# Designs tried in a protein design run: designed miniproteins, single chains, continued (3). Part 90

Each design is a single chain, and the fold is of that chain. pLDDT is the mean over its residues in the fold that is shown.

## One batch from the design tools (miniprotein)

Design m11112
Fold by ESMFold2-Fast:
Structure m11112 (fold): chain A 99 residues (1-99)
Amino acid sequence: MAEELLERVRRGAEAVRLLTEQTKKLADAGDVAGAKVQAEQAIRFAEETVRFGKESARELLEKDPSAQPVVDEILRLAEEAKENAERAKAIAEEAEAAA
């Protein structure tokens, strides 16, 4: 169902956001190793969320062309997850360079 797929992508994006926040918290505390681990997890979860979101979007539109608003939201959440993971990577890289 479209709502179930949207909820799964939303949860994936939320997980990436939390991992990105944890990356910043650890970097701010001087835990460079911890920040790198959290950033790597954020990247992995974002890649999975983007893949699942794109696959879900394709399947929804193939079955129901009127699902476009749900597809747009799924793709927006997947993009948000990617952007948060890129931010986590930058935070971890800057923390390592400063150490």
Scores: mean pLDDT 87

Design m11113
Fold by ESMFold2-Fast:
Structure m11113 (fold): chain A 85 residues (1-85)
Amino acid sequence: SLEQKRLEAIMELGTVIREALREGLPKELVDELYKTLIDLANASEEEWPEVMKKAIEVLEKVKKYFSPETQKRIDEIIKKLKEML
């Protein structure tokens, strides 16, 4: 269901935000991740594919600012989110 996909996507994005805060990423990148989480939380069924594609794009863009260990974790999250399209 969309509700299950939404909960899973929000939990995964929450994990990325916690890692961003732990690794001291710039406020601008953290704010972009929070905006992405809010967009996922508010997306309708019709908007879901577009909002999820944008979420994946944001994660791919910010990935390079994390440690190599966290980058691998983000790759797994991106793979999981792509399966929710």
Scores: mean pLDDT 89

Design m11114
Fold by ESMFold2-Fast:
Structure m11114 (fold): chain A 86 residues (1-86)
Amino acid sequence: SEAARRAGEHLDRAGEAIQQGNLDEATKAGYEFGRAIAEASGPEAGERVAQGLYDGVLRSGATPEQIEAARKAADAALKAVREVGK
């Protein structure tokens, strides 16, 4: 679906921003990813995927800047998922 395609694009952008420690881009891409995944798969699935993004980075041996960017992305994604679920 179009929503699933957009979710993939935003996930790739969020991952790149996290790798770079770019908090602003991670926040923006995370929000857009969360919105798209909730629209494609529903808010319950969206919340699980958003949580998985942050946990995955924590387990990868990431730098503190990467962990902070991942947290921003996950928080923004969860916010977007909750807005879709209203």
Scores: mean pLDDT 80

Design m11115
Fold by ESMFold2-Fast:
Structure m11115 (fold): chain A 94 residues (1-94)
Amino acid sequence: MSLEELYERIKELLEKMAEALEKDKDEKKVDEYANKVFAEVYRGYREGIPAEELKEIVERATEEVLSKVKDEKTKEALEKLRNAVLTVIDSLEA
């Protein structure tokens, strides 16, 4: 997987998670998209993408999606997921 491909995949998953939060109110879909973000990050790590690049991709993708979100609860959920994902990446590096 290329860095650009991973960025686009994570961005799309975050956009779908935001839509599920705002429009569908579907907690199961939200959890599924969040879990897929973790899975994509772990796949990138296993394919040899350095932790620093994984963090950069997660931050950049989250910032892009947050820039388009108006609902404060959705923003908080995305920020919480970002922090959780970054914490996991830090544990892989330690």
Scores: mean pLDDT 83

Design m11116
Fold by ESMFold2-Fast:
Structure m11116 (fold): chain A 77 residues (1-77)
Amino acid sequence: SESEKRAEELVKEVLEKYPELNEEQQAKLRALARFLTKGASDEELPRVKKALEQAAEYLLKNPKASVADVLGNISGK
């Protein structure tokens, strides 16, 4: 789908900045990207990318964090 394609493109850009993320962390990032892009307009995509970069940094500091833990820390501020 279009939203899945946009999610994967954003994930690729974030992974280029955070290549140290392991496969489990990458899977969580992809799940977050799919969730955040599903309701996002094109104007919101830069904000989604910044949220995914914050998620990547959080996952590196908290490698066992769930997707829900990450969402609570990046979107609930």
Scores: mean pLDDT 80

Design m11117
Fold by ESMFold2-Fast:
Structure m11117 (fold): chain A 96 residues (1-96)
Amino acid sequence: SRAEIEAILAEIREILKEIKKYIKETLPYLSPEQQRELAIKLTVLSIQLAGVEFDLQHAPEERWDDVLAEARRVLEHAREVLEEVKKLLEQAKKEA
């Protein structure tokens, strides 16, 4: 349903805020290469989120199952990036 997709989009936005917070905390411990990799991952997630939002606004009901599946994939990707940033912060604190 549209409401289910909108709920997943809200969860993705919340995870993106948390990722940005952890990146800010981790930034002083990261190499320029690691900073670049995280910036690319965050940009990709932002593009994927925008794509799902576009599809939700333009897709007919017949395609909402496809939009829902895409939203769920983006949510899983966002969760993976968040976990990666949390692990980087933990490792950086142990090596500092």
Scores: mean pLDDT 84

Design m11118
Fold by ESMFold2-Fast:
Structure m11118 (fold): chain A 87 residues (1-87)
Amino acid sequence: MLAERLARVVEELERYLRENPDISREEFEAFLKEVAEKEGLTLEEIRELWRKLALDEAPESEELRRLLELLRERGLALEEERRAAAA
């Protein structure tokens, strides 16, 4: 199910961020692509999720909300989020 696949992506991203506290944006984006492919999600589906979060559509997942907060705190927000905030 999509929700289970998204939960696994969120868990892998959180684990990677905890293991790599000094990760660059480029390294994070590369890892995001690898995790998406592993879970059978397209990069487009991941970007659509980030776009919705950037527009403050209420995330139903506590794990997803926590990941978004972590990304914002570390300045790793995707281009879609930065563009949404500027527009």
Scores: mean pLDDT 64

Design m11119
Fold by ESMFold2-Fast:
Structure m11119 (fold): chain A 59 residues (1-59)
Amino acid sequence: METLLEEIETETGARLIAYRLDSGEIKWMVETEVGPVPYARAKEGETIYDATTGKSLTT
């Protein structure tokens, strides 16, 4: 189970919620038109991924 760490509002109005995973990695959730989806930050920038399907989502 994740532990809530932080909530951040982006410039586009999306709300990011930070969770700490059992691995120690921080995972983000973002609100979209279809509901909250996991958001993973990539080293090259910010990439949004659907954790259930593995699909990449555009910001």
Scores: mean pLDDT 49

Design m11120
Fold by ESMFold2-Fast:
Structure m11120 (fold): chain A 69 residues (1-69)
Amino acid sequence: LREDVRGETLRLLAAGPQRRADLVDRLAAELGVSRATVSRELRRLEAEGIVEVRGDLVSLSPKGRALLA
C-alpha cells in the first residue's frame, strides 16, 4: 500500500503538478483506499523531500524526479 501510493503519486506527478485535493481524490479512487491513508502518505513523501507543496499545489522535487529515472 505505501509503495503503491508512492508509485502512483510519482506517476501522476510526472504528468505535471496537481492540486492536493485532486491528487488525494484520484489516488484514493484508483487504489481503493481512504483519503486519510493517501493524505498520510503524501505528508510522508513531503517530509522525505520527494514531493514539494506550494500552497495547495503538489509537484515532484528533484529527488522525486530522480526516482522516475
Scores: mean pLDDT 80

Design m11121
Fold by ESMFold2-Fast:
Formats: sequence, structure tokens, C-alpha cells
Structure m11121 (fold): chain A 64 residues (1-64)
Amino acid sequence: SELEEAIERGDRAAIEALLRRDPSLAPRAVQLAEDAYRKTGMPVYREIAAFVREVAAELGVAVE
């Protein structure tokens, strides 16, 4: 999955581009970033989860 690869790389530009093309991916993107953070403990994934939530809010998508 292109989204999974972008999240694993921490590529915010790619993640934002994917979410703007398909906003319905936002809940999955949050889940993937949170899962990566739980598995690795790397702060970048927590930052990505927060970034995805911010982009989702701008696009009018609910992610709880």
C-alpha cells in the first residue's frame, strides 16, 4: 500500500497528497501511524498520527 509505505518512511508530503486525493483514507492513516508508534516507540510516528488528524480536520473528516 502506498499509504503504508509513506507512513513507514515518515513522508508527510506523500501522506498529505494521498489524504487530499482520498480523504476517506484518514482513519486508516491514523491507525497505521499509531500501530507503528506502538511497535517501534519512535516519536516520528506519533507526530505523523497528529499530522494526519490535523489534515483530516482541514478536510472535514472525523477521525476518533
Scores: mean pLDDT 86

Design m11122
Fold by ESMFold2-Fast:
Structure m11122 (fold): chain A 84 residues (1-84)
Amino acid sequence: SAYEEAVAAAERAEEAARAGREAGTAEGARAALEAAKAAFAEAKEAAKKAEDVAKGIGALLRALGGVVEAALEAERLGVEAGAA
């Protein structure tokens, strides 16, 4: 299921983060960070699919998309105002 995919991806991200903490080197930590970023991106996609498949959730995801766009626009305007 999409939920199981999200859980598995989150577990991979946790494992990558743990490897980074245990690496004891800058190179090991950097490699673990890149692995964690990739696993986190997979978890986000899997979570989005799980949300989209749930009964009635597709409309909520579209509404959330609009809220995210509004938040990004507000952040952009805040940066412009701070630069002025």
Scores: mean pLDDT 61

Design m11123
Fold by ESMFold2-Fast:
Structure m11123 (fold): chain A 62 residues (1-62)
Amino acid sequence: MKTAEQWAKIFVAADELDAEGLKRYAQEQLGAASHLVTDVFDTYASLPAAERDALKQEALEL
């Protein structure tokens, strides 16, 4: 099962993909840990393109 941090990364990847269904699903899994999303947006933007692409692929596989 994924950690809250992993769900936060999936949320940001889904947002970048404009995948509203995936965003809602990830937000539901995050629950009370939703505050992690703000920090992860900054981290995600600084990641190498290959790592961002891997996270987008992981989000799409859900």
Scores: mean pLDDT 72

Design m11124
Fold by ESMFold2-Fast:
Structure m11124 (fold): chain A 129 residues (1-129)
Amino acid sequence: SRAEIAAALEELLRTASQNTARLKELAKQSSPEMKKVAEAAAHAFQVLSDGAARALELVRAGDVDGGLAVLVDAATAASATLYHYPEGKSAGDRLMQGARLIREDPAAGAREATRLLSQGSDEVLAKLK
């Protein structure tokens, strides 16, 4: 339902915002080389967060298809940023997987994209050791 999609987008927005904050904090503690990767990952998750916020506005206004298209575009753009770095490849793959799942089942896909985003953030954090 539209309400279930909206709830999933609210959770995705919350998770993406939290992961952005975590990566910005990690960037402050990283070597100069790894700082660039952490900042790129933070930017990618900020793009996803902004896309999720716009998607939520559209879904709440009754434009479910337009909202999901915006979210898929944001996930694709975020993945492109992450793919510039070997450390970001796994996170990029997870965002692309989330985009595919959203197209197949919007409510379940948005929930799974939230989980995949969180896992991708943890993988980037692990590679910045």
Scores: mean pLDDT 81

Design m11125
Fold by ESMFold2-Fast:
Structure m11125 (fold): chain A 100 residues (1-100)
Amino acid sequence: MLSLRERQLELALREAERILAIFKKEFPDDPLVKKMEELLAEFRELFEARRLEEALRVQRELSKVFDELMKKASPEVQAQIAAVRQAALREAVALVEELE
């Protein structure tokens, strides 16, 4: 069985990839979307390599780029992203409840 930490990280990565897909569709030529894609790829590679300190640094940069893209997003796009994040949160809560 995968550890709770590994399953939570997998859910977080899948959430981030779904959000990136929404931003790529809405802002296909935005440099911030390309930067988010680069940072997400680097984050995945560092986590797979168990370089957690460096991965956390990249995650902080991803969060900054995400915040800038959210400021530019329409209310409809923000609602789509909120739905993705809410679904991921429900999955994370279910994982914790299964281990109690």
Scores: mean pLDDT 77

Design m11126
Fold by ESMFold2-Fast:
Structure m11126 (fold): chain A 74 residues (1-74)
Amino acid sequence: MSEEEKQKLELDVLEGMGLISLSVAKLANDEKVVEEVLESIRKEVQKFIEKYPSLKGEAEKFLKEIEEELRKIA
């Protein structure tokens, strides 16, 4: 309802989509799929930061966590 609630909801959606992509990479268990998922998540995080610069720190932390999890698969 508030602007802050909308921003948080969009961050939750970004995180949810990233976790779904991570699950796909885990199921595929393939280095090429891991690389494609990582590039996709990076692009989505960059777009989110451009839209909501105030949440840059949170979005970058999420990206870092996903990158570390993806590296463990490959």
Scores: mean pLDDT 80

Design m11127
Fold by ESMFold2-Fast:
Structure m11127 (fold): chain A 117 residues (1-117)
Amino acid sequence: GAKSASDEQLKSIDNAIKELKKKNVPKEYIDALETLRKSLEEGRLPLFKAKETEEFYRKILEALKYVSNEDAEVILTILAGEAKFLEAMGLKEVAKLIRDGIIEVAKEKGLPLPKVL
């Protein structure tokens, strides 16, 4: 079993990817979650040029609508942490997009907002 927060986070993303594959959602949503998983495993942010970074996070947020509430809640918490770090790096518009998207997904799925939002 997972013994750290990062191991638990990776497990929730793995579960989400398996569920999306079963539901035959667009490959671009699966690819976005696989990229998020790899960046977390490597201890880094999934950074691209600003426009590509915005598109990346939009795809993850859309994918979460198809994911179980338990796994979605964990991934929303990951995204809230990444938004805070991106804002500290000066990427305020990307951070706002992520936070607005977290609020929308949480409301749609009936989930609590992440405490770190």
Scores: mean pLDDT 82

Design m11128
Fold by ESMFold2-Fast:
Structure m11128 (fold): chain A 90 residues (1-90)
Amino acid sequence: SDREKLKQLLLGLINEGTEKLRDTLVSAFLSLGKPESAKTLGAAVSHVDRLLREGRITPEQAAEAITTVVSHLLEDDNLSLSELLEQMEK
């Protein structure tokens, strides 16, 4: 599913570093014309980064949490997951 594809992409980005995750997601939402969602997502990544550094969650749990946030933002913004994935894979 596209959701599972997103989760695997996010997990890969988390393993490269949370700054790469933030930059990729923020850039994608800005490219889609959604600066408020980009800001919300930047804050969510910062929160997840803190939990990862504190050893309170695993990278898999972080990927799932960010996937959930992204899904809610896409619904609120009336965007498809495929539109987001296209921006992220540029």
Scores: mean pLDDT 86

Design m11129
Fold by ESMFold2-Fast:
Structure m11129 (fold): chain A 86 residues (1-86)
Amino acid sequence: SVAERIRQLLEERINAEYEKLSTKPEFKKAEALVTDEHIEKVRAWIKEVFPEVELDEETLRKLATILLYDPRYAPIREMLGIKLPP
């Protein structure tokens, strides 16, 4: 199905970016700051854009970490209400 292909492509892209960034100490620090609330906001966003696509919790946590770490995704973080603790 189209939904299954989209799921596979999203998972592959997220995992590739995570593997690339996971060697950086600053990325590991961002990962430690990811909360269940961040994961649920990312889940809701993916479901809104792709209603038939379900990503597992590990993939959603990886995506949340990427969004928190990378300054290029600041507009997406603001839209989703994802904030780092003060």
Scores: mean pLDDT 82

Design m11130
Fold by ESMFold2-Fast:
Structure m11130 (fold): chain A 114 residues (1-114)
Amino acid sequence: SAADVARALELLEKAKEHAEKGDTKGTLESLREAIDTLRRLGPLDNADALALLRALIEVMRAILKSDSATPELLKALDELIDTLERLIRDPSLEVQIELGVAHLTLAVLKLVLK
C-alpha cells in the first residue's frame, strides 16, 4: 500500500539519521523494520522503487561518512536490496541504474569495513 511505502521511506530516513550519528544499533533496528515493512508490499511501481532505492543509497552514504559499517549492517543492507529487487517486476532503465548504484555502494562499504 501507499502507506507501507511511506512507512518504509520514514524508516530509511530514521536509519540515515542514526547512521549520521554513528548509532549502529539505531541504524540496524530501522533497517530491519524497513525490511519487514517492504516484505508486506506487493509489486512496486518504478516511482516507488526509485524513491526507496535513493533513500537506501543515502543510508549507505551516511554509514560511509560516519565510518560505522559493521557485518550486521552489511547483511541488513544486502537483504534490503534483495527484497527491493524481488518487488520490482518491470524495472525502467532509471531503476536499473539506481539498483547498480546500490550494489556498487554496498561493495564499497564491504571494502572499507572495520
Scores: mean pLDDT 90

Design m11131
Fold by ESMFold2-Fast:
Parts: structure tokens; C-alpha cells; sequence
Structure m11131 (fold): chain A 115 residues (1-115)
């Protein structure tokens, strides 16, 4: 893996995280923002930018800080985008989606203990 490729991936991950944060912040302020639309928009951004697990993890962590419903919507959108995004990455996408699903479950359980 070359430095240029790593730098491009980091930039895409950062852009993805910033766009997700903006959508999540809008949902937090309005509280009536469509969860379905958020999921779809996040899925489109992930597909467009080709983010990796680090970028997805950062975005999910931020969404989890706002609320579990939004975190679930983000996970759904990411899962659908990943499953449709690549021939070679389909198996990797499946493994990443399962890892993300486990992280979401853990975060939801830990958030519930705080409640």
C-alpha cells in the first residue's frame, strides 16, 4: 500500500465522517429529521467515497453519541451500500458489516446501562 493511496483513503474517510456529522447534527437539532433519509444519504456517501472500516467506525461512533435509533439507521445504510459496491470486496463487505453490527449492539447495550 503506497503513501498516496493511504492519503486518499484518509481524505475520503475524513470527508465521509464530516458529512455524516453534519447530517447527524441536523437530526439532533430538529429531532424530526427523517431517519430513513439519513440512512439513504449516508449509504450514498459511503458508496461514492469508497470508505473503509475506520471511516465507518468513526461515523458510527458519532451517530451513537446522538442516539441508538440514528446509529441503527446509519448501520443499515452502510450495509446496503457495501453489499452493492464491489465484486472483489463482497466478502470483505460482509465481514465488515458483521463487525459493525457487533459494535452497534455493544454500543446500544452500553448506552442502555447509562439510561
Amino acid sequence: MEEKKREELRRRNKEFTERVKKLVDEAKEDKSYSKEEIAERIGKIAKELGVDSDGMSDALTYAGEIGPELLAAVTRGLGEALSKSSKDVSRLSGAALRAIGHMVEKMLEEKRKER
Scores: mean pLDDT 61

Design m11132
Fold by ESMFold2-Fast:
Structure m11132 (fold): chain A 91 residues (1-91)
Amino acid sequence: DELLRTVGALSLEVLRKEGISDERAEELIKAYLEAKEKGVKVPKELLEGLSNEARGAIAALAEVLEKLNIKLSDIEIDREAIEKLREEAQK
């Protein structure tokens, strides 16, 4: 699904621009999915210091990864490919 991959790539870009590491993003995504499965809230300690934009990006990434059954690394590769194509199109 092209739209879901695009949402995932844009969400990952938001997290990186805010200085959130890929390792940290993976931990937050895992916590989000585990909380969703159990019907509980994500632990407040894990959300501390995150902007509303970063929280939204974590939720969007988690939903994309679950729905497409892919890993964060797959989204990262797709994002780099999109960015490279965009750069080349600007030349």
Scores: mean pLDDT 76

Design m11133
Fold by ESMFold2-Fast:
Structure m11133 (fold): chain A 105 residues (1-105)
Amino acid sequence: SAADALRARLATQSLEAVLEGGINVVRTLIAEFPEIRELAEEVLELLEYILNNPSLSDEEKAELLEEVLELLDEMIERFKDDPVAVRLAEVARLIVEVALEQVRA
């Protein structure tokens, strides 16, 4: 599947590159769907905080990434009637799951 191919590609990248990919998807969500901006901005702020603070412990990074997953799950549930917004949020969620797996490895 396209999701499996994306996951496999991301797994070979650095944490920084994976986080930058997630940030780019979230920025697209904000630009195309202003109605979800509040949740998407909170996700963006958390991902940028992790990216800009490489001195964070793996445990601290994992906790913040789990918070991002909870916000993305809330976004998917709130906007489930918009298939494009849901698809982009699901792509962001997949990217964040890969980042969490890398931090816990």
Scores: mean pLDDT 86

Design m11134
Fold by ESMFold2-Fast:
Formats: sequence, structure tokens, C-alpha cells
Structure m11134 (fold): chain A 75 residues (1-75)
Amino acid sequence: ASFEAKIIKVEGDTVTIDKGRQAGIKVGDKVIVTNSNGEKVEGGVTEVSENTSKVHFLKAHDFKEGDVVKVEIIR
């Protein structure tokens, strides 16, 4: 499954996106996050609310608050 999301907060290796349980996201989901330039970073979902989720990255990323990204869930 894939969808578009907005990054609403960046805090080090963790970003918050504007999609949560309503978009079918679950804690422990592995995701690929792609920016508008086509750069892909793998992350893991650590926290999920109704309308927001936190994604943790093990590798460096260049995501910023306000970025529109594509999120692909790997299951």
C-alpha cells in the first residue's frame, strides 16, 4: 500500500507524518518514504495516532517540516 503524506514535524532521526490509523498504518510497519526528488529512505513506524504517525530512520535523511512525501508500507 502507498499514499501521500505531509511531514508535520522533524526531530532528529524521527519524523511525524499527517497520516495514522485512518490510512491503515500500524506500529511496527516498515515503510519507504520518498521525497519530491525521488530519494528513498527506509524507516519503521514507532507510534500511531488516529491522524498522525512517527517514523524512525536508521540512516540520515534530508526531510523537512512541510515536505510532501510518498509513503510505501512493506508487509
Scores: mean pLDDT 81

Design m11135
Fold by ESMFold2-Fast:
Order: sequence, then C-alpha cells, then structure tokens
Structure m11135 (fold): chain A 71 residues (1-71)
Amino acid sequence: DESKKFIEELKKEFESLPEELKKEFDLDKDGKVDWDEYLIVKTRQLLGLPIKREYSEEELKEAKEFLKNYK
C-alpha cells in the first residue's frame, strides 16, 4: 500500500520535526502546527503546486481525499 507508506513516512517526519521547523508549517498562524497542515503542505509539494499561506476547507478535503485514494 503505497499511500499508507507515504502517510506513515510523513507522520514520522512530522513527529521528528523540531518545534522551530514546525512553525514553518503554521498555515493558520495560531502558533500551532497540526497534522492536517503538515499533510497539506507535503501533498502540494509532491504535486509541484505552490504553497499557500492559508488553505480553504475545500482544499483540505481534496488533499485528504488524494492521499486516501493514492496508489
């Protein structure tokens, strides 16, 4: 399962990130970086898409659906 491996690798990277680097993925600028923000940034980087400062609820759903169905 390629999508499962990809998600597991991203999760390990997220968990191992220093707090200083986690701030770079703070898309809503609340001082916290959650797994959803990290996942979206990494998914867009993989697809060669520009990184946005803020993501819509629709874009969040699309990123999650892509990773769920990716093979």
Scores: mean pLDDT 63

Design m11136
Fold by ESMFold2-Fast:
Structure m11136 (fold): chain A 92 residues (1-92)
Amino acid sequence: ALEEARAALQDAIRAGAPVEEINALMKRVFELAGLLDEYEEVVKESKKARELIKNNTLPEDEFLEVRKKSYEMGLKLSELLGFTRAPYTELE
């Protein structure tokens, strides 16, 4: 089931499906992997990291830690989706 969901997601991306459909398929992949809570956390942390970076309100050392956490979350997302590189566009 998980491999079928990953294949469906990749097919939708290749076909140029609407972002709404791609996002629904991504959520389904995480749900089938038993990681729905982690998906919500990834989305939340990514949004928070973008806001902090955009506002430029952190000391440089804290800014680097936020960037490192965002990078690690991106690697985890890539691993969970089975992509060589994670589709970050929807999580920016």
Scores: mean pLDDT 64

Design m11137
Fold by ESMFold2-Fast:
Structure m11137 (fold): chain A 64 residues (1-64)
Amino acid sequence: TPEEKLEKLRKELRELIVETARIDLEFIGKKLQGKLTPQDAAAAQARLDELRKREEELIAEIRA
């Protein structure tokens, strides 16, 4: 049903927001400790870019 589809999209969006926050907190934590390598920064940025793209797709589908 349309409501089951919407609920699934909302669940995926919630999980994605939590994952984004987790990555951001780990990145900030490593940076504050002076333990952030350029490779860690690049990997975190690549993952955040993937999550941002998926978030925009989910928001567009929910708002349609």
Scores: mean pLDDT 83

Design m11138
Fold by ESMFold2-Fast:
Structure m11138 (fold): chain A 65 residues (1-65)
Amino acid sequence: SDEELREEVKRLLEKIEEALRAKNVAETQRLTQEMVDLLSSRYDPETRAKIAAEVLAELEKEKKG
């Protein structure tokens, strides 16, 4: 479901951010590819962009709270 997909995207984004902070280029690329594959298998490009924006907004809100 959409809720499960958003949860998976959020977890992948958090892991990507962690890998970026660790300067682990290989893991960042692997996780980014996993996210692209996940989104591409279920959603069109417009829906992907919307989900990504919503998850980023949620992470930014958590960072301020």
Scores: mean pLDDT 73

Design m11139
Fold by ESMFold2-Fast:
Structure m11139 (fold): chain A 70 residues (1-70)
Amino acid sequence: EEVVLPESLRKAAETLSMEEARELALDRLEDLGYSRDEAERLLEEQNPKSPLEVVLWALQFQRDALAAKQ
């Protein structure tokens, strides 16, 4: 299933710094039961180039992980 960002969330993501987007992604992965170290490793492997890419990847990862755990 394709992750479609709400207009408000997409606009917020566009205004985020890379550090802010990274923290948001790490928080989302921790909510899924990943440790901070594991979440950081996964994000580094992805090597995102923009804050929007970080946010989109984290949301897609969260959806895929939740589907896989059921």
Scores: mean pLDDT 73

Design m11140
Fold by ESMFold2-Fast:
Structure m11140 (fold): chain A 78 residues (1-78)
Amino acid sequence: FLKDVTHPLLKRMLERVREDARRILAEVKAEHPDWSDEEILARTRERVERLLVEKYGFSEEDARAIADEIVPELLAEE
């Protein structure tokens, strides 16, 4: 499905996903202040993956691809 991720409507949906992902990232960092950036990224990616499947209806494969793209950017922007 991510073949069409550059489509304007999908870009708007991904902006909303980024907002949810930022919330998850902040939660993971608050729960585990002693973790490395790599560990925080891995946990956040896993949780964003679940959110994408449960709330947005993405397949597990698509959710993983989206999370892997978005989560590293959010850690840098926070």
Scores: mean pLDDT 75

Design m11141
Fold by ESMFold2-Fast:
Structure m11141 (fold): chain A 112 residues (1-112)
Amino acid sequence: SEAAQKAQVAALIKQLKDPDPEVRAQAAIQAGKLSTPETAKDVVAALKELLKDPDPEVRAAAAHGLGLASDSADEETLKEAIDALNELAKDPDLDVQNSALLALMSVVSSLN
């Protein structure tokens, strides 16, 4: 049901603040994957905050999640995701840079 999907996304957004970086990384990807037009703004806002995570695997997962959420986002929310991913493309970690670039390709595909 739509209500169940909304509740699941809300629970995943809460898990983005988990003390375990593996839980945060998994939650970031799942939040992006389960994002709907109704939740996309909240998901993108939460994942943008996670791009500043001290763990590079969590930052990479947040970028991946942003790319996934782009399919359900409106034009304004897509622009916010693009701006955040362009900034992340300057990350000192090469794997994070690569994740940001792959996510940008996904977001650009949503502008068809």
Scores: mean pLDDT 87

Design m11142
Fold by ESMFold2-Fast:
Structure m11142 (fold): chain A 73 residues (1-73)
Amino acid sequence: SERERDRERGVDVLKGAISTLERRVERGEVTPEQIERYARNALDVARKLGAPEEDIEKFRKKVEELIEKARRR
């Protein structure tokens, strides 16, 4: 169904955002503020697509870890 496909796309948006942010943090290419902005945009898109709360929770936790890692540099 369209709703099921939208949920899957929402999860893919979150996973793609984490992969992108992990790479950029590892390379020292982003500030905590840039991570927060990127994450907010990805989360807004994923929520609109109906991404499950479990995946949103995992995403938020991972983003917090990446922000903390970026702050330590």
Scores: mean pLDDT 86

Design m11143
Fold by ESMFold2-Fast:
Structure m11143 (fold): chain A 55 residues (1-55)
Amino acid sequence: EEEFFEKVKAELDGWLERYSQEDFDGFYQDKVEELKKRNPELAEKLEAWYRERKA
């Protein structure tokens, strides 16, 4: 669980550096949807992490 979550965050960090805000939004949405099916609690954690990072 934790390893999977860290992997997702690392991928999103890489995408944030390489892609525009619009492109990233699409990738982020897909990852959140995948996590919701796997573990809804982790999906909420990812959304909180992203909001904090944008601030």
Scores: mean pLDDT 74

Design m11144
Fold by ESMFold2-Fast:
Structure m11144 (fold): chain A 91 residues (1-91)
Amino acid sequence: DVLEELRWLLAHREEVLALLEARRAALLARLPPEARPAAEEVFAAVRAAAERLAELGREPSEESAAEALALEEETLAAIRPAFEAVARALA
């Protein structure tokens, strides 16, 4: 459930952020230069969302769960064009 996911992310925040950075670096090394700005946009948004979700895990509530779901939806919508550009570059 959302609240348990937020608690898990808070407990593993440093590990998750380190893995995200490693995956960003590895992906950027594989992409043509033209696609790298789109990839960096996606990773910046995902990192910001992950950090906010971890903070919501500090005081789990109905309100924090609602904010987490809204943030996930907003983040996915915001990164869609950049994500599609990266996916095409990897095809």
Scores: mean pLDDT 84

Design m11145
Fold by ESMFold2-Fast:
Structure m11145 (fold): chain A 103 residues (1-103)
Amino acid sequence: SPAEAEYRRDLRQITDEALAKYDEAKAAGASVEELYQIFLDFLDRRIALLEEYIAKHPEDEALVRRAQSEIDGLRTLKALLEQLSPEERQAFIDALYAEMKAL
């Protein structure tokens, strides 16, 4: 659908910007805490995009339900990351960014 195509374009832009920002920060010798904050900002941008998508298409119950489920998943991921050690958290984030680059 046009709405789904728009969402995918916006998500790709957010992802590309996050990858570039993370790589630049890492190359500049950013701290583990700075790299974590960059990743949290990326997750928050994804949540905001999903909330905008829900607001634009409130009548599409199936899309709203899928978007809400994804928001819940992203919030759960944020909570899990807070429970990890800085070293475990950094390793997890590095692995996820590597997967995002491979796509």
Scores: mean pLDDT 86

